# Ledger of designs, part 50: designed miniproteins, single chains

Each design is a single chain, and the fold is of that chain. pLDDT is the mean over its residues in the fold that is shown.

## One batch from the design tools (miniprotein)

Design m1829
Fold by ESMFold2-Fast:
Structure m1829 (fold): chain A 90 residues (1-90)
Amino acid sequence: SKITYVVSSLEELREILEKNPNAALDLYVEESAWDEVERLLRDLGYEELVPAQPTTIPASFIGADKDVAAKRAAYRRGEPTEVLTVYYVP
């Protein structure tokens, strides 16, 4: 199954990850926030599947006025049974 979240803080991100301990992650992170998210994922024991690459989050995907410059990456923990798509724009 596919679950999508839009989050604006590291604490919200942490809560979502704790609720989904065995998930594959498709992450879209505002570019200036990438380093803090990468540290959180590493601390929580996530494995990198696809390194962070430049991308753009369309405004319509997150209810914003303008498109957001971002990085997209893929991570996993455990044996994933679902894919969690997360848009993190603090």
Scores: mean pLDDT 84

Design m1830
Fold by ESMFold2-Fast:
Structure m1830 (fold): chain A 77 residues (1-77)
Amino acid sequence: AATRAAALQVIVRAAKRLGDEGVDFHALPGPEFLALVRERAHELIDEMEAKGEITPSEAAAIRAEVDALVDRAQAEL
């Protein structure tokens, strides 16, 4: 539960970061959008680990859950 909540929070932050970068979600194909969300989510997790906000083991667990959630979303497209 905690890892999934953290992964969802990171995904939301990743989507906001893409919006701040000027990514048009309506123009971007679903697979490309999900790939960018995964990329920004991994960057955010790395930043959180580097700042000491999460442990290396928590970072690994959150990355795995992000990947699982993105893979599931990709399968539904």
Scores: mean pLDDT 82

Design m1831
Fold by ESMFold2-Fast:
Structure m1831 (fold): chain A 75 residues (1-75)
Amino acid sequence: DRVAPLIETLLHSPDPEARARAAGELGEIGDERAIPALKRAAMEDPSPAVRVAARKALEKIGGPAAEAALAEIDA
């Protein structure tokens, strides 16, 4: 399973570059299991680059669940 290790990296890696890469890969995979973690990263990550990457990943995944997450981020 590629998704679970990437979610762990996104939420727990001390390296912001690794977190941004994980967000990008989760967006490329397009698995909805990543949406809650990507939403958290987009709203709460201390790195602006990670927040931008997580938002772009949600846009790339698309669909109702990702759209709902984006609406909450933009509120």
Scores: mean pLDDT 87

Design m1832
Fold by ESMFold2-Fast:
Parts: structure tokens; C-alpha cells; sequence
Structure m1832 (fold): chain A 119 residues (1-119)
């Protein structure tokens, strides 16, 4: 079975930084596209960052571009989202998910979610 574990959520001051880590068990990152999503209360799930299976292509939502950085460590089988210059509007539950390397079929696995609160 594929298991996705998230860590690193918490409370941060406006203008501060926080790092979220997603760990993958039972699957190789080299075979999967990885994306980070967030859900604000009462809002739909929003994609915020993605990294390709080969690690060479990255994408960001316009409202986080220049502030968030996605990276991966294939040896550790982890994906990291580094979030800087945080705003109260960044308060959300953050999820990472896996899709097939070609992106077909969409995201089929998600982590449990990490709460980030900006005060």
C-alpha cells in the first residue's frame, strides 16, 4: 500500500516562513508527479505547487509564485514545500498528493493534511 505522511505544519507570524515535508512509502517519487494543495475553510481544494517525476519541471499558482518553493529528495523519498513571506490568506490545511508520471488520471493518493495558521 502507498502511505503519504505530512509533517511541519504549525502557527507562524505574518511575513514568516514554514517548511512542510511529505514522505512517501510504498512508491517511488521517480514514477510520480507530486503536487501540494491547500484548502481554506469553506473553499475548494486549490493546487499551489507541483514537481514532475524527473524533478526537472516545477509549477506554482500565481498567488504563491516567488514565495513558495517545491523540491524533492529521491533518496529520502520526500517532497518539501518551503513557504516564505506568509500572509493570513495562506492559512489553510495543506496536502501533498501523487499522480502517475504523465499526470493521467489526476491525483490518486493524498497525505493526511498539515494545518498552517498565519497570525
Amino acid sequence: AIVLTESGGGTVATGGSITLTGKVSGAALADHLVAWFRQRPGEPLQGVAAISADGQAVGYAPDVAGRFTISQDKAANTVTLTMSNLQPSDTAVYYFGLAPADGSGGMDHFGQGAQVTVV
Scores: mean pLDDT 84

Design m1833
Fold by ESMFold2-Fast:
Structure m1833 (fold): chain A 120 residues (1-120)
Amino acid sequence: SMEEIIAKIEQLIEQLKAAKTPEEALALLEEVLSLLDELLGLVAEKADNEKDEEKRKKAMELIKKAREKLLEMIDLYNEMVEKYRAGTLTLEEMRELVAKFVELAKEIIKIAEEAMKVLE
């Protein structure tokens, strides 16, 4: 269910906050990105099947906003990967990038929950 996906993302976010190495952080970020994409896909499918035009439009606008934030997360992930591969990623930079990922992930979940409420 969407609620189970959200709970899994929240669990991964707590693990991500505790990550001590770039390898641990990158693996957790990949899982979070995958689950956020799955969550938004399920919300979009529910919106596509909505018969009320106003509810459908409002939900799709929210999904679009959440997807724009997901693209921003992918850009940050790619920055972290590039710095890691170049051997230039510091522990401080890793923590700053992780904090930005966590903030964006929480915003995406909030928008997804708002879209689900519109579709109730």
Scores: mean pLDDT 90

Design m1834
Fold by ESMFold2-Fast:
Structure m1834 (fold): chain A 57 residues (1-57)
Amino acid sequence: MRLYKVLRDIVSQSNPPKVIKAGEVLTPEQIGEKLGIPASLAVKLALKEGVIEEIEP
């Protein structure tokens, strides 16, 4: 199972905005659910923006 550490607060563009706090450790499914997008896309975008990093469990 892959885990990702959140490096910065992530705020969605939805109304009301969804927030993921810096310091959380989340699975791809949890990131996708919190942002309201598919898990694979959520992880890809967050990694590209440098707001999460992959960690070893």
Scores: mean pLDDT 77

Design m1835
Fold by ESMFold2-Fast:
Structure m1835 (fold): chain A 92 residues (1-92)
Amino acid sequence: LSPLDQKMLLEFKKRVAEVLAEGIAEGLSPEEIQARVREVTKEVLEKAEEIDPNAITTHTLLRVWTLDVEQAIAAGEREKLLAALQEEIELM
């Protein structure tokens, strides 16, 4: 992965972990948490495009990660997803 890919993925993971932690604490519905995750994806994609409009790999990675996150939320695995993201952030 390029330095840009690594930086954008790390920012995405950190922001999604924050959204999950807040959503769990507030008792938000899966749909409400998914909506907040989509806003994070939009903002991170816009930021990546401002840095490099040809960052196709970064865009693809963020979209794939967003789908994985949405699926985990829909499956009721929010707490497991949060723990996994926190571990990944620590290793990066």
Scores: mean pLDDT 80

Design m1836
Fold by ESMFold2-Fast:
Structure m1836 (fold): chain A 118 residues (1-118)
Amino acid sequence: MFELKESGGGTVKEGGSLTLTSKFTGDLSGVDLIAWWRQAPGKLPEFVASIRRDGSTRFAESVAGRASISFDKAKKTATLNLKDLKKEDTAVYYSVVSGLSDGVFRLVFGEGVEVTVV
């Protein structure tokens, strides 16, 4: 079974940068994709960025050119970096893992961290 614990939220300055980290607990062998999603107040959840087992990455147009995502297998951490922050980046950010655990497909959500851009 997978467990995700996010850190790095809080109040950040407009024009600054944000680093969010998700620590993975459990077996990594079945993990196919790690993604970051966000939900702004009064809006639907939106995709932000993802990284696959093969190292391929995808980014939403809202963060393209401002975001990077990485996964450190040794530390079991996925990191989202977002630069040139805008007030519209204010949201709850959460990580999502998809893959196989004990031969069963699983989708695991982290609890999320609040980010406020001032």
Scores: mean pLDDT 81

Design m1837
Fold by ESMFold2-Fast:
Structure m1837 (fold): chain A 84 residues (1-84)
Amino acid sequence: EEARNEALRREAIEKVREAIRAAKEGNAEEAIKYAEEALKLLEQLPSSAEVDLAIKAVKAAITALKEGNIEEAIEYLEKALEYL
C-alpha cells in the first residue's frame, strides 16, 4: 500500500511539473490536461493535510488556466509541489 501510494505521489508530481512546463510554453490546453491527470492521481491517495492542500492548489490552477491567468496557475502548481 505504501509502495503504491509513493508511486502515485511520484507520478502526480511529474504531471504537475509537466503542467508547469506546458503553461510556461503558453500551451494552456496541455497544462490543463496534465493538471487534471495530476488531480486524478492525487485523489487516489489517502487523505492528509498535505494531500488535501495539494488537491486544492491543483484545482485552483485548473480554474486559473481556464480563465487565462497563466502566471497565477503556475504559482498554484508550484505551491502544490511544496505540499508533495
Scores: mean pLDDT 86

Design m1838
Fold by ESMFold2-Fast:
Structure m1838 (fold): chain A 59 residues (1-59)
Amino acid sequence: ASAEDIATAIAKLVALGASSAAITAALVAAGISQATASAIVAAAAGSAVALAKATLAAL
């Protein structure tokens, strides 16, 4: 999947009210390390748009 596809999927999960743990697990399943996934989620706390931007910047 492209970086944009991953960011879009994560933004949808946030919009559906998914937990930080579920989003982190989805990032790891997409091939991102757990440490990087946790950092992306922490940096984007409270905003689906910020989470999408952080994910694209990390990929």
Scores: mean pLDDT 68

Design m1839
Fold by ESMFold2-Fast:
Structure m1839 (fold): chain A 55 residues (1-55)
Amino acid sequence: SSLDEFVDLLVESGRANGLSEEQILALLRSAAELQKLSPEETERMLARARELLAA
């Protein structure tokens, strides 16, 4: 989905630019707020990001 693609790109870009896990998650939360995502969509984004960061 477009949301999963966005998470994948932001995690990859954040890592490439030396951002911490906390900074990447904060950027995703900010993006979710700006896009007015539901709480469920926000938690899905963060869960995916955490899985990618753990791998």
Scores: mean pLDDT 85

Design m1840
Fold by ESMFold2-Fast:
Structure m1840 (fold): chain A 65 residues (1-65)
Amino acid sequence: SMMQDQVAEYARRIKADPNDAQAYYNLGEALKDLGQTDAAIGAYRRALKLDPNNKKAKENLEKLS
């Protein structure tokens, strides 16, 4: 599916650059859309660790937690 293709692409980007905060945020969005709530929470937490000013990641994490 398109969302599974997005997850694979963001995972590839993270493998190439483990500090890509945007890729972690986008991974969280794709995992959330797939209903993979625990995995999405992990991705958002990592995005916030790399970029603490990502308000969307913080808001989505609070809604899922």
Scores: mean pLDDT 86

Design m1841
Fold by ESMFold2-Fast:
Structure m1841 (fold): chain A 62 residues (1-62)
Amino acid sequence: MSEEEFDAEVRDALAEIALGILRNDLKRGRTELVPEHLELMVKAGWSRERAEAEIERALADA
């Protein structure tokens, strides 16, 4: 596996962690951090469209 492939897997894992924290915050009624979590997912390497779609799913499930 190349270094770039390894870094991509690590970044995807970081985005998944950010999504997990967002889901926990939404279950606690905390929605003020949604924009911050969106930016964290995008910085971790997800497209904005993917990050927005995952946040929409999390909001629908909350």
Scores: mean pLDDT 77

Design m1842
Fold by ESMFold2-Fast:
Structure m1842 (fold): chain A 63 residues (1-63)
Amino acid sequence: SNAAALEAQATAEVNAAGRRYSDVIEKARKEYEETGDKEKAMQEINSARDALAATVRAARAAL
């Protein structure tokens, strides 16, 4: 059914967003270890968290 296809797509989008979030966290951690710039690392982490939350909200709203 169309509903099942939409649910599968939403699940895939959320899973992909979660992987992107994890990648950003790992990159920010490595950059912080190299530079010591805590403010930059926190900004990148907060932006990634907001992006993940927005993707989850959009996916749920589309269902």
Scores: mean pLDDT 85

Design m1843
Fold by ESMFold2-Fast:
Structure m1843 (fold): chain A 66 residues (1-66)
Amino acid sequence: DIEQGIADLYAALAFQALERGDPEGAVKLAEKGLSLYPDNPAARQALAEAYRALGEFEKADEVLRK
């Protein structure tokens, strides 16, 4: 499952961006993963955490609702 593996990689990169204080970069990376595999749970989680770090709580909840 190449798409799933690539989406997992983007999720890992997004979490790394969050760890170094770059939530904007984390959103971009997580969105890239979801563009390849929309149902990837790690990429959705990374996107939700990135939105929370930006104070976008409603967007974070929406990402996890699907």
Scores: mean pLDDT 81

Design m1844
Fold by ESMFold2-Fast:
Structure m1844 (fold): chain A 92 residues (1-92)
Amino acid sequence: KKKALEVVEELKERILRDEFLSREELEELMKKAGLDKETQLEVEIFYGVLALVRAVADTLAKSGKISEEEAEEWKRELIEKAVEEFKKYLEE
């Protein structure tokens, strides 16, 4: 449980710093933390959702439908909420 929570917190911090992890970097991070294959799959799916949130926000800002400031605020709020829900799931 603790190792998975540490990985999720690291992913949150990196994404909020606009540091996008490659698939290889994510896999190495999870392996170093000693996550089992099932937990690795769950974290990988979760990270994919966070990447999609970022992509949608960036696309809307680029289209001029929302401001870059609105896109960053929306992205941050959704990422923080998603991380808290996933941490709650991992603690059970």
Scores: mean pLDDT 78

Design m1845
Fold by ESMFold2-Fast:
Structure m1845 (fold): chain A 65 residues (1-65)
Amino acid sequence: MLEAETAAGMIEIAAAVLGSKGTVEVRDGKLIVRLEGSSKEAEEQLKKIGKKIGEKTGFEFEVIE
């Protein structure tokens, strides 16, 4: 299923659960997530979650610090 708002919402929830603040931007079928600070563990976990979301939604996923 290809719904940008659903994918963005899932990522925002995932970032919050990991104790991070995430800003999500959707551009041309790509999800761009900016995390606050140097949360390497949160970034690595979010990248894994993002891969699964991308597989389900068809969006590419990128995390920016």
Scores: mean pLDDT 67

Design m1846
Fold by ESMFold2-Fast:
Structure m1846 (fold): chain A 66 residues (1-66)
Amino acid sequence: DEAKLKEGERLAREAARQAGLSEEEIERVIRLLKEDPTRGGALLVARGADPATAARAAELFEEALA
């Protein structure tokens, strides 16, 4: 589902920018979320992103890939 991927990517980018990640780091997180949403979400939280926003982004990527 392209709409869920776009929303998940939007939330992940917002959370990552607020946590102070560089654009290169954000692109790595987005790639990880596409490959393994659970690991991507965990990386966002580990880097200081809001846990609720990170969880929602991971959920949207998981649903889009199912």
Scores: mean pLDDT 85

Design m1847
Fold by ESMFold2-Fast:
Structure m1847 (fold): chain A 93 residues (1-93)
Amino acid sequence: MEKIKEAERYLKKGEEALVNKDYDTAIEYFEKAARLAEGVDPELTARAYLLLGIAYYQKGDLEKAKEWFEKARATGVPEIAEAADFLLKEIDA
């Protein structure tokens, strides 16, 4: 339970950093969230992977963005997998 709450807090801080275009800080928070959620909360893990992809994409690191979107899609969480698939198609367009 504590790990899930910490992961949610890190996702929120990462999203705040992302809005401020502080991509390196956003990536650090999303990585921390993913590590806490992995093996514990599949939905939170999928969301962290998607947000990592978005942060790398906005930073201009398309190769890392694709890696994280592929991981997010592979989680099979419907809403996240659809979003990741759409973003992968945008990169390849």
Scores: mean pLDDT 86

Design m1848
Fold by ESMFold2-Fast:
Structure m1848 (fold): chain A 69 residues (1-69)
Amino acid sequence: SVEADIERARELRAQGLEYARQGNLEEAVKLLSEARRLGIQTLADAERYPEAAEYGRELSELIEKVKAS
């Protein structure tokens, strides 16, 4: 379901940020990239295209910030 996939994307994002806090940037980027992919796909499949674009932009900015750490 859309709700279950959104919850999973949220969990992946939280895990990625936890790895970033621990200094494991490689694992953080992997998890945040998976959260971005799942969130975009879920919102796009629900035809919520502006939300998919905004979510993708926000997570891409977050990933670049983590990589710059």
Scores: mean pLDDT 88

Design m1849
Fold by ESMFold2-Fast:
Structure m1849 (fold): chain A 76 residues (1-76)
Amino acid sequence: MDLIEKGEELYRQAEEALRAGDYATAVKLFNEAVETFKEAIAQARKAGDEELARKAEEALRKGVERLAQTVDEITA
């Protein structure tokens, strides 16, 4: 639970940085959110909590998609 909350907070901070035009900070924070969600998935699976793992996997997918969109915006 703590890792999903941490990842969601990092994702929120990344979107704020993106809105401010701070692309370097946004990319860094989106990467940190993605890594945090990966840790959340690993911990949930070790605990046998498939529902928590699925929630973390959904958060990871959204984080990865947003990171890719942010990188595309910078490289365009």
Scores: mean pLDDT 81

Design m1850
Fold by ESMFold2-Fast:
Structure m1850 (fold): chain A 115 residues (1-115)
Amino acid sequence: VTLDYYLSEGYDKETAEIAALLVSTPAERLIYAGRYYLSKGDYEKAIKYFEEAIKLGSPREQARAYLVLGEAYEKQGKYDEAIESYRKAIELARDVDPELAAEGEQKLKEVESKK
């Protein structure tokens, strides 16, 4: 079960996010909490949640956590840290989630253009 599944079934974004959390892993729930704080501009809390997700997650979940960690660093203007996080996401995703690896490569290209 994924967020995209609930969105495709016609649920609104907020309801889909809540429904996805009910069947998610601890690492996915930490990623969700981090995204919430990221949306509120609390980058310090967002980073802490993503770091905890990295510690608890599978390689696929670690790759997702590194991707959003890179986004948090970009929002802070920390482009070198964002680049490092996106590289970690790509490395972890290559063998387990090629679509996520491609997303990481796109993010890396975009952040390198901002530096």
Scores: mean pLDDT 77

Design m1851
Fold by ESMFold2-Fast:
Structure m1851 (fold): chain A 95 residues (1-95)
Amino acid sequence: VSKKDLELDISESLSRIQYSVVVIMSKNGSRETLLETAKKYREHSEQYKKEGKDLLAKGYELLSRAYEEGAKGNTEEAERLAREASELFIEYSKS
C-alpha cells in the first residue's frame, strides 16, 4: 500500500467520525455536554495557532462552532461546519 493511499484512507475515516459524532451528540447529548466539547475544541484551536499549525487551528475552530450550533438545535449548520473542519484536516494530512 502506498503512503498516499494510507493517508487518504485515514483522513476519510476521521472525517466520517467527526461528522457522525456531531449528529449523534445533537440527538443524544445534553446541551451542556455539547458546549463543554465545543470549549475543548476551541482550546485545541488556540494551541495549534500557537504552534503555527493554521489548518489544524481552523479545523478545530470550525469543529467547536459545529458543537455550539448542535447545542442550539441547528443540526444542518452543525453538520456543514463539521464537514468543513474535516476538509481542513484532510488538507493538513497532505502537508
Scores: mean pLDDT 71

Design m1852
Fold by ESMFold2-Fast:
Structure m1852 (fold): chain A 56 residues (1-56)
Amino acid sequence: SDLILRVAARDLGLSVATVRRMAELLRAGASLAEIAERFGLSRRNVSNFRRALEAA
């Protein structure tokens, strides 16, 4: 999971701590739209990140 978080942080231009919080919120049932708005990302970027987490 740490490798996936580091790769996502680099690709999204965010800190690892921020990406870890995104992962926690997604696992807690937050929608793609909520995460996209909260972190200033496109829904596509959040969807790609969620898919990467699910494949881990």
Scores: mean pLDDT 83

Design m1853
Fold by ESMFold2-Fast:
Structure m1853 (fold): chain A 55 residues (1-55)
Amino acid sequence: SSLQEKIDKLRQVEAWLQKKKEESLAAGDTKRAALNEKGIESVKEQIASLEKIAA
């Protein structure tokens, strides 16, 4: 379904943000790492909401 495609795309975004968080931490950029963490939390909430609709 198109809904599953949206969930899959959000999971790809989550993985990308996780990589960017790790890169930011390695660079000592704690502010950027915190912003990426907020992004991860937002994406996880979106996935959870869509999964409830998909069920």
Scores: mean pLDDT 87

Design m1854
Fold by ESMFold2-Fast:
Structure m1854 (fold): chain A 62 residues (1-62)
Amino acid sequence: MSERQKKILKLYEETLKVKPVNLSDSLFNLGANYGLLRSLVKKLEKEFGEKVPLEEVLKNPT
């Protein structure tokens, strides 16, 4: 996995408070709800310096 993917996995673990997680895991299967997904999007935007729509995070969590 790339360093970017590792950072995304860490943000998933931190936001959803579950571990371990994989990029192949469904965020909904990890117990995510809309509020948690919004928190994840905000963290990803801060980490990578770009705005990411929630749908893009769910479909292609780069």
Scores: mean pLDDT 61

Design m1855
Fold by ESMFold2-Fast:
Structure m1855 (fold): chain A 70 residues (1-70)
Amino acid sequence: SEKEEELLKEVERLVEEAIEAIRAGDFEKAEELMKRAREVLSKLTDPESIARAIGLLLRVLGEELDVELA
């Protein structure tokens, strides 16, 4: 549906911005972006869309850990 597509695009955008913020060392901005991404994810109702969004959020956790270990 149009609603699900728009919500997924927003999650993807927020996750990409959060990853860039983490790489730049701006963890405050990354936290704000991830909070918004979780709020958008909570509006998804389609299981496939939810699974994809969760996968995107897990990418951010991996990036954050890489920066902390560097």
Scores: mean pLDDT 79

Design m1856
Fold by ESMFold2-Fast:
Structure m1856 (fold): chain A 61 residues (1-61)
Amino acid sequence: VNGKFDEETRAVVERLRAEGRDKVPEGVSIDDYVLSDPLETQAFKLADKDKDGVVDEAELA
């Protein structure tokens, strides 16, 4: 990802959703949520436009 929501970011987020990793666990701040892959972490944060810790289909549209 390049700090901008683009096709690569969308593909990463779609993969995270398919794997059930599209939501910050309860009790974890979104700022503290770090996936093992920095690219996946950045894509999640870019796609979570509402900053609610959940990436849904509407945010990928």
Scores: mean pLDDT 64

Design m1857
Fold by ESMFold2-Fast:
Structure m1857 (fold): chain A 72 residues (1-72)
Amino acid sequence: MKVYSPEELEKKIAEYEKRIQEDPNDAEAYTNLGKAYILAGKPGEAIFYYEQALEIDPNNEEAKKNLAEAKA
């Protein structure tokens, strides 16, 4: 389900990419990038970003759940 316009999704992706460049340990930014890529119909990219979030915070339940759903 798409809750954002394509323009809003691109803007959100760019903002979260900037956040991880400024703070590479921002697990929330990686999780939100994964969510944005799911909404953009790109589950491969989403899986990558959820895995990065889990490298930073292995106990992130949201990232674990979203990764499992993206791989299904």
Scores: mean pLDDT 80

Design m1858
Fold by ESMFold2-Fast:
Structure m1858 (fold): chain A 43 residues (1-43)
Amino acid sequence: EELLKEAREEAERLAKELGRPVVTSFSDFLEARKKRIEELKKK
């Protein structure tokens, strides 16, 4: 549950920056994190 709270808060920020609704906050959060990880791994 704590992880979900963090994901929700982070997703809210990401959703705001991406211009997406918070209703998809969790999905947006997962997608953003994956991209961030990929950026690090791309090297």
Scores: mean pLDDT 65

Design m1859
Fold by ESMFold2-Fast:
Structure m1859 (fold): chain A 75 residues (1-75)
Amino acid sequence: ERERALELSRRVAEALNTMRTGDPEAQGQAAAELERLMPEFLAHLDAISDDELPEPVRKLLKMAEGGRAGARALA
């Protein structure tokens, strides 16, 4: 499923770029797309290395790790 993981990583990177540079409507659509893609992307993430991920996607994953750890520390 490596090809699927790479395709999903490209789509996530595109959505992240739209959220950075798009207008509010485009940002809303990109956010919804990210929420739909993220569960499938995470399920296939182990099929590819971090080096194969676009930089914006790698940054997002690092932020998500920090956020999850913080939430667990509070619980």
Scores: mean pLDDT 69

Design m1860
Fold by ESMFold2-Fast:
Structure m1860 (fold): chain A 64 residues (1-64)
Amino acid sequence: MYEETKAKAESLSVEQLKDLIKNAKSMEEVTAILEVALKKSKSLKQRTELAIAAYEAMKKKGLT
């Protein structure tokens, strides 16, 4: 599950990964997508947006 999520995430753009984080169903899925997205991000702004998206996704699904 974790490895499959990471492999899929590596084929996507940072914007697509941000959308995936918003639709993630588990904390493990959010973490896997976020790790790949952060590696692909090239600016502090992108990293901040990804962190906010991950936090909001976890809050909405009660994963925090």
Scores: mean pLDDT 75

Design m1861
Fold by ESMFold2-Fast:
Parts: structure tokens; C-alpha cells; sequence
Structure m1861 (fold): chain A 86 residues (1-86)
């Protein structure tokens, strides 16, 4: 079921519906954390960071990218986005 929420988050993000993308990524994140899926949770955090970056909230984006890297230190995409914001 968490996979369905993540996929809906991706769909709405692609459509530019950032509020719905945020809602579904947050639900996916919650379920990933409940299941102990660190890599899944890291992906959800990364996508929440991308939403904040598109909204112009660089501080929010940085926070979410840092959370993604805490769960998956090898997440190169999150590391690259974080470096661009510093």
C-alpha cells in the first residue's frame, strides 16, 4: 500500500500538483518508517525536499535532503541537491 502512495506522489509531482504530491509522499514516508524501510523513507524525504525547493523554501529542502542522507548515506541524488543549496 505504501508503494501506491509513493506512485501517486510521483504522478502528482509530474503533473505539477505539489500539494497532492506532498500529501501522498508524506503518507508513503509514514508507512516506510513504520515498516523500517530506510531506503524507501529516504526516497520519500528526497521527493519532499524537491517539492520544497520548487516552492522556493530552500531551508525546508535542505532539511528533507539531510533526513534522506541520514537514512541512506549513499543516496547520491540527495547529496548532489544538498551541495547545490549550500
Amino acid sequence: KWKEYYEKGEKYYKEGNLPLAYKYYKEALKLYLEEGDKKGAAKAYYNLGKIYKELGDDEGAIKYYEEALKLDPNFEEAKEELEKLK
Scores: mean pLDDT 84

Design m1862
Fold by ESMFold2-Fast:
Parts: C-alpha cells; sequence; structure tokens
Structure m1862 (fold): chain A 59 residues (1-59)
C-alpha cells in the first residue's frame, strides 16, 4: 500500500541520520517525509513517533 511505502521511505531516511541525532529531530524528519508522501499531519506525527521508537529498539 502507499502508506507502507511512505513508512519504508521514512524508515530508510532515518537510518541515514547520525546515531547522535536527538529523537525530536528524528521524529520531525520522519513526520516531514510522511507528509511529503501524502500522509495527513496528525497521522504522520503518530507514525513518526512509532517508527523512531521501533528503529531504536529493532535497529
Amino acid sequence: SKLEEAKEIAYENLKKMSKDTPDENRITAATLTLIDQGVPLEEAQKLAEEIVKKLKEEE
């Protein structure tokens, strides 16, 4: 689905960021990527927080 593609793009972009990047900056970057892919702001913010949390726990 387009939503899964958007989440994958956000995830891959986060993996390119430095490990010392603050979580709030990672969430902002993921949110902006999701919005650019057509996800509404409120949903993008929630998904970005979940993606960042999973990335930190799952690598």
Scores: mean pLDDT 81

Design m1863
Fold by ESMFold2-Fast:
Structure m1863 (fold): chain A 92 residues (1-92)
Amino acid sequence: SRAARDAAANEILDEGKKEIKKLVEQGASPDIIVSVASGTILAIGMAAGLSPKESLELVEKYLPEIEEAARKRDIEGLEEILDKARDEALAA
């Protein structure tokens, strides 16, 4: 159902935000942060009902912004990118 997709995508978003914040606070490398943020977007896409290909395309769309925010250790920027990816996945 639509409500179940919304709930699943939002649960993945919340867990992804918690993990990213923890990783940044623990001094994880930008590559690890990029990997977790990218994996979170992929999982959000799949939960929203996107195909694997569409979910990967969503990751590719946001990858440059994720890499920049991860390099800057910008938790708020990373969270905003994840919010945008969730909104786009659920709108599709």
Scores: mean pLDDT 90

Design m1864
Fold by ESMFold2-Fast:
Structure m1864 (fold): chain A 93 residues (1-93)
Amino acid sequence: DPLPTSALLFDITGLSAEEAVALIDPALKAWVATGSPHPVLLLAVGDREELVRLIEEIVAGLTSPVRIARLYFERLPDGRYLLTATLVAATAG
């Protein structure tokens, strides 16, 4: 699926959940404070089960109220997966 033209995007490939939270959380707090309707996109490459766990740990570690809207997996030629995780503000009714 095509990426939204206006979104926050983070490549978290090779980061731990703690490292990814440290990268994402300050920018996400600023984004939420502006009332932006734009989704946050996380990109990661790895094993499918590892990527699901990584995203769940990141979301649990974030201080901003967000939820997982979508996880999209694309299989790479080497057998790994490219994950695009779409996060949205949990305050949206």
Scores: mean pLDDT 77

Design m1865
Fold by ESMFold2-Fast:
Structure m1865 (fold): chain A 68 residues (1-68)
Amino acid sequence: MGKIEEIEKKIVELMKKLKEAIENGDEEEKQRLSEALTYYGLALSHLRKGDEEKAEKYEKKAEEILKK
């Protein structure tokens, strides 16, 4: 199952970073992390439905956002 667990771990880590961004008033980082979390959530949803192709596309979108 490792890929679902990997994305869930990434979501938990990003939620921690989002909380820090909110506490620091970093609106730019807050927006970036919120957008990445949305795409990881979509990837996770599609993985649970067995749609690996859509899941991979959303995972790549989240990773692209985080690399900025």
Scores: mean pLDDT 83

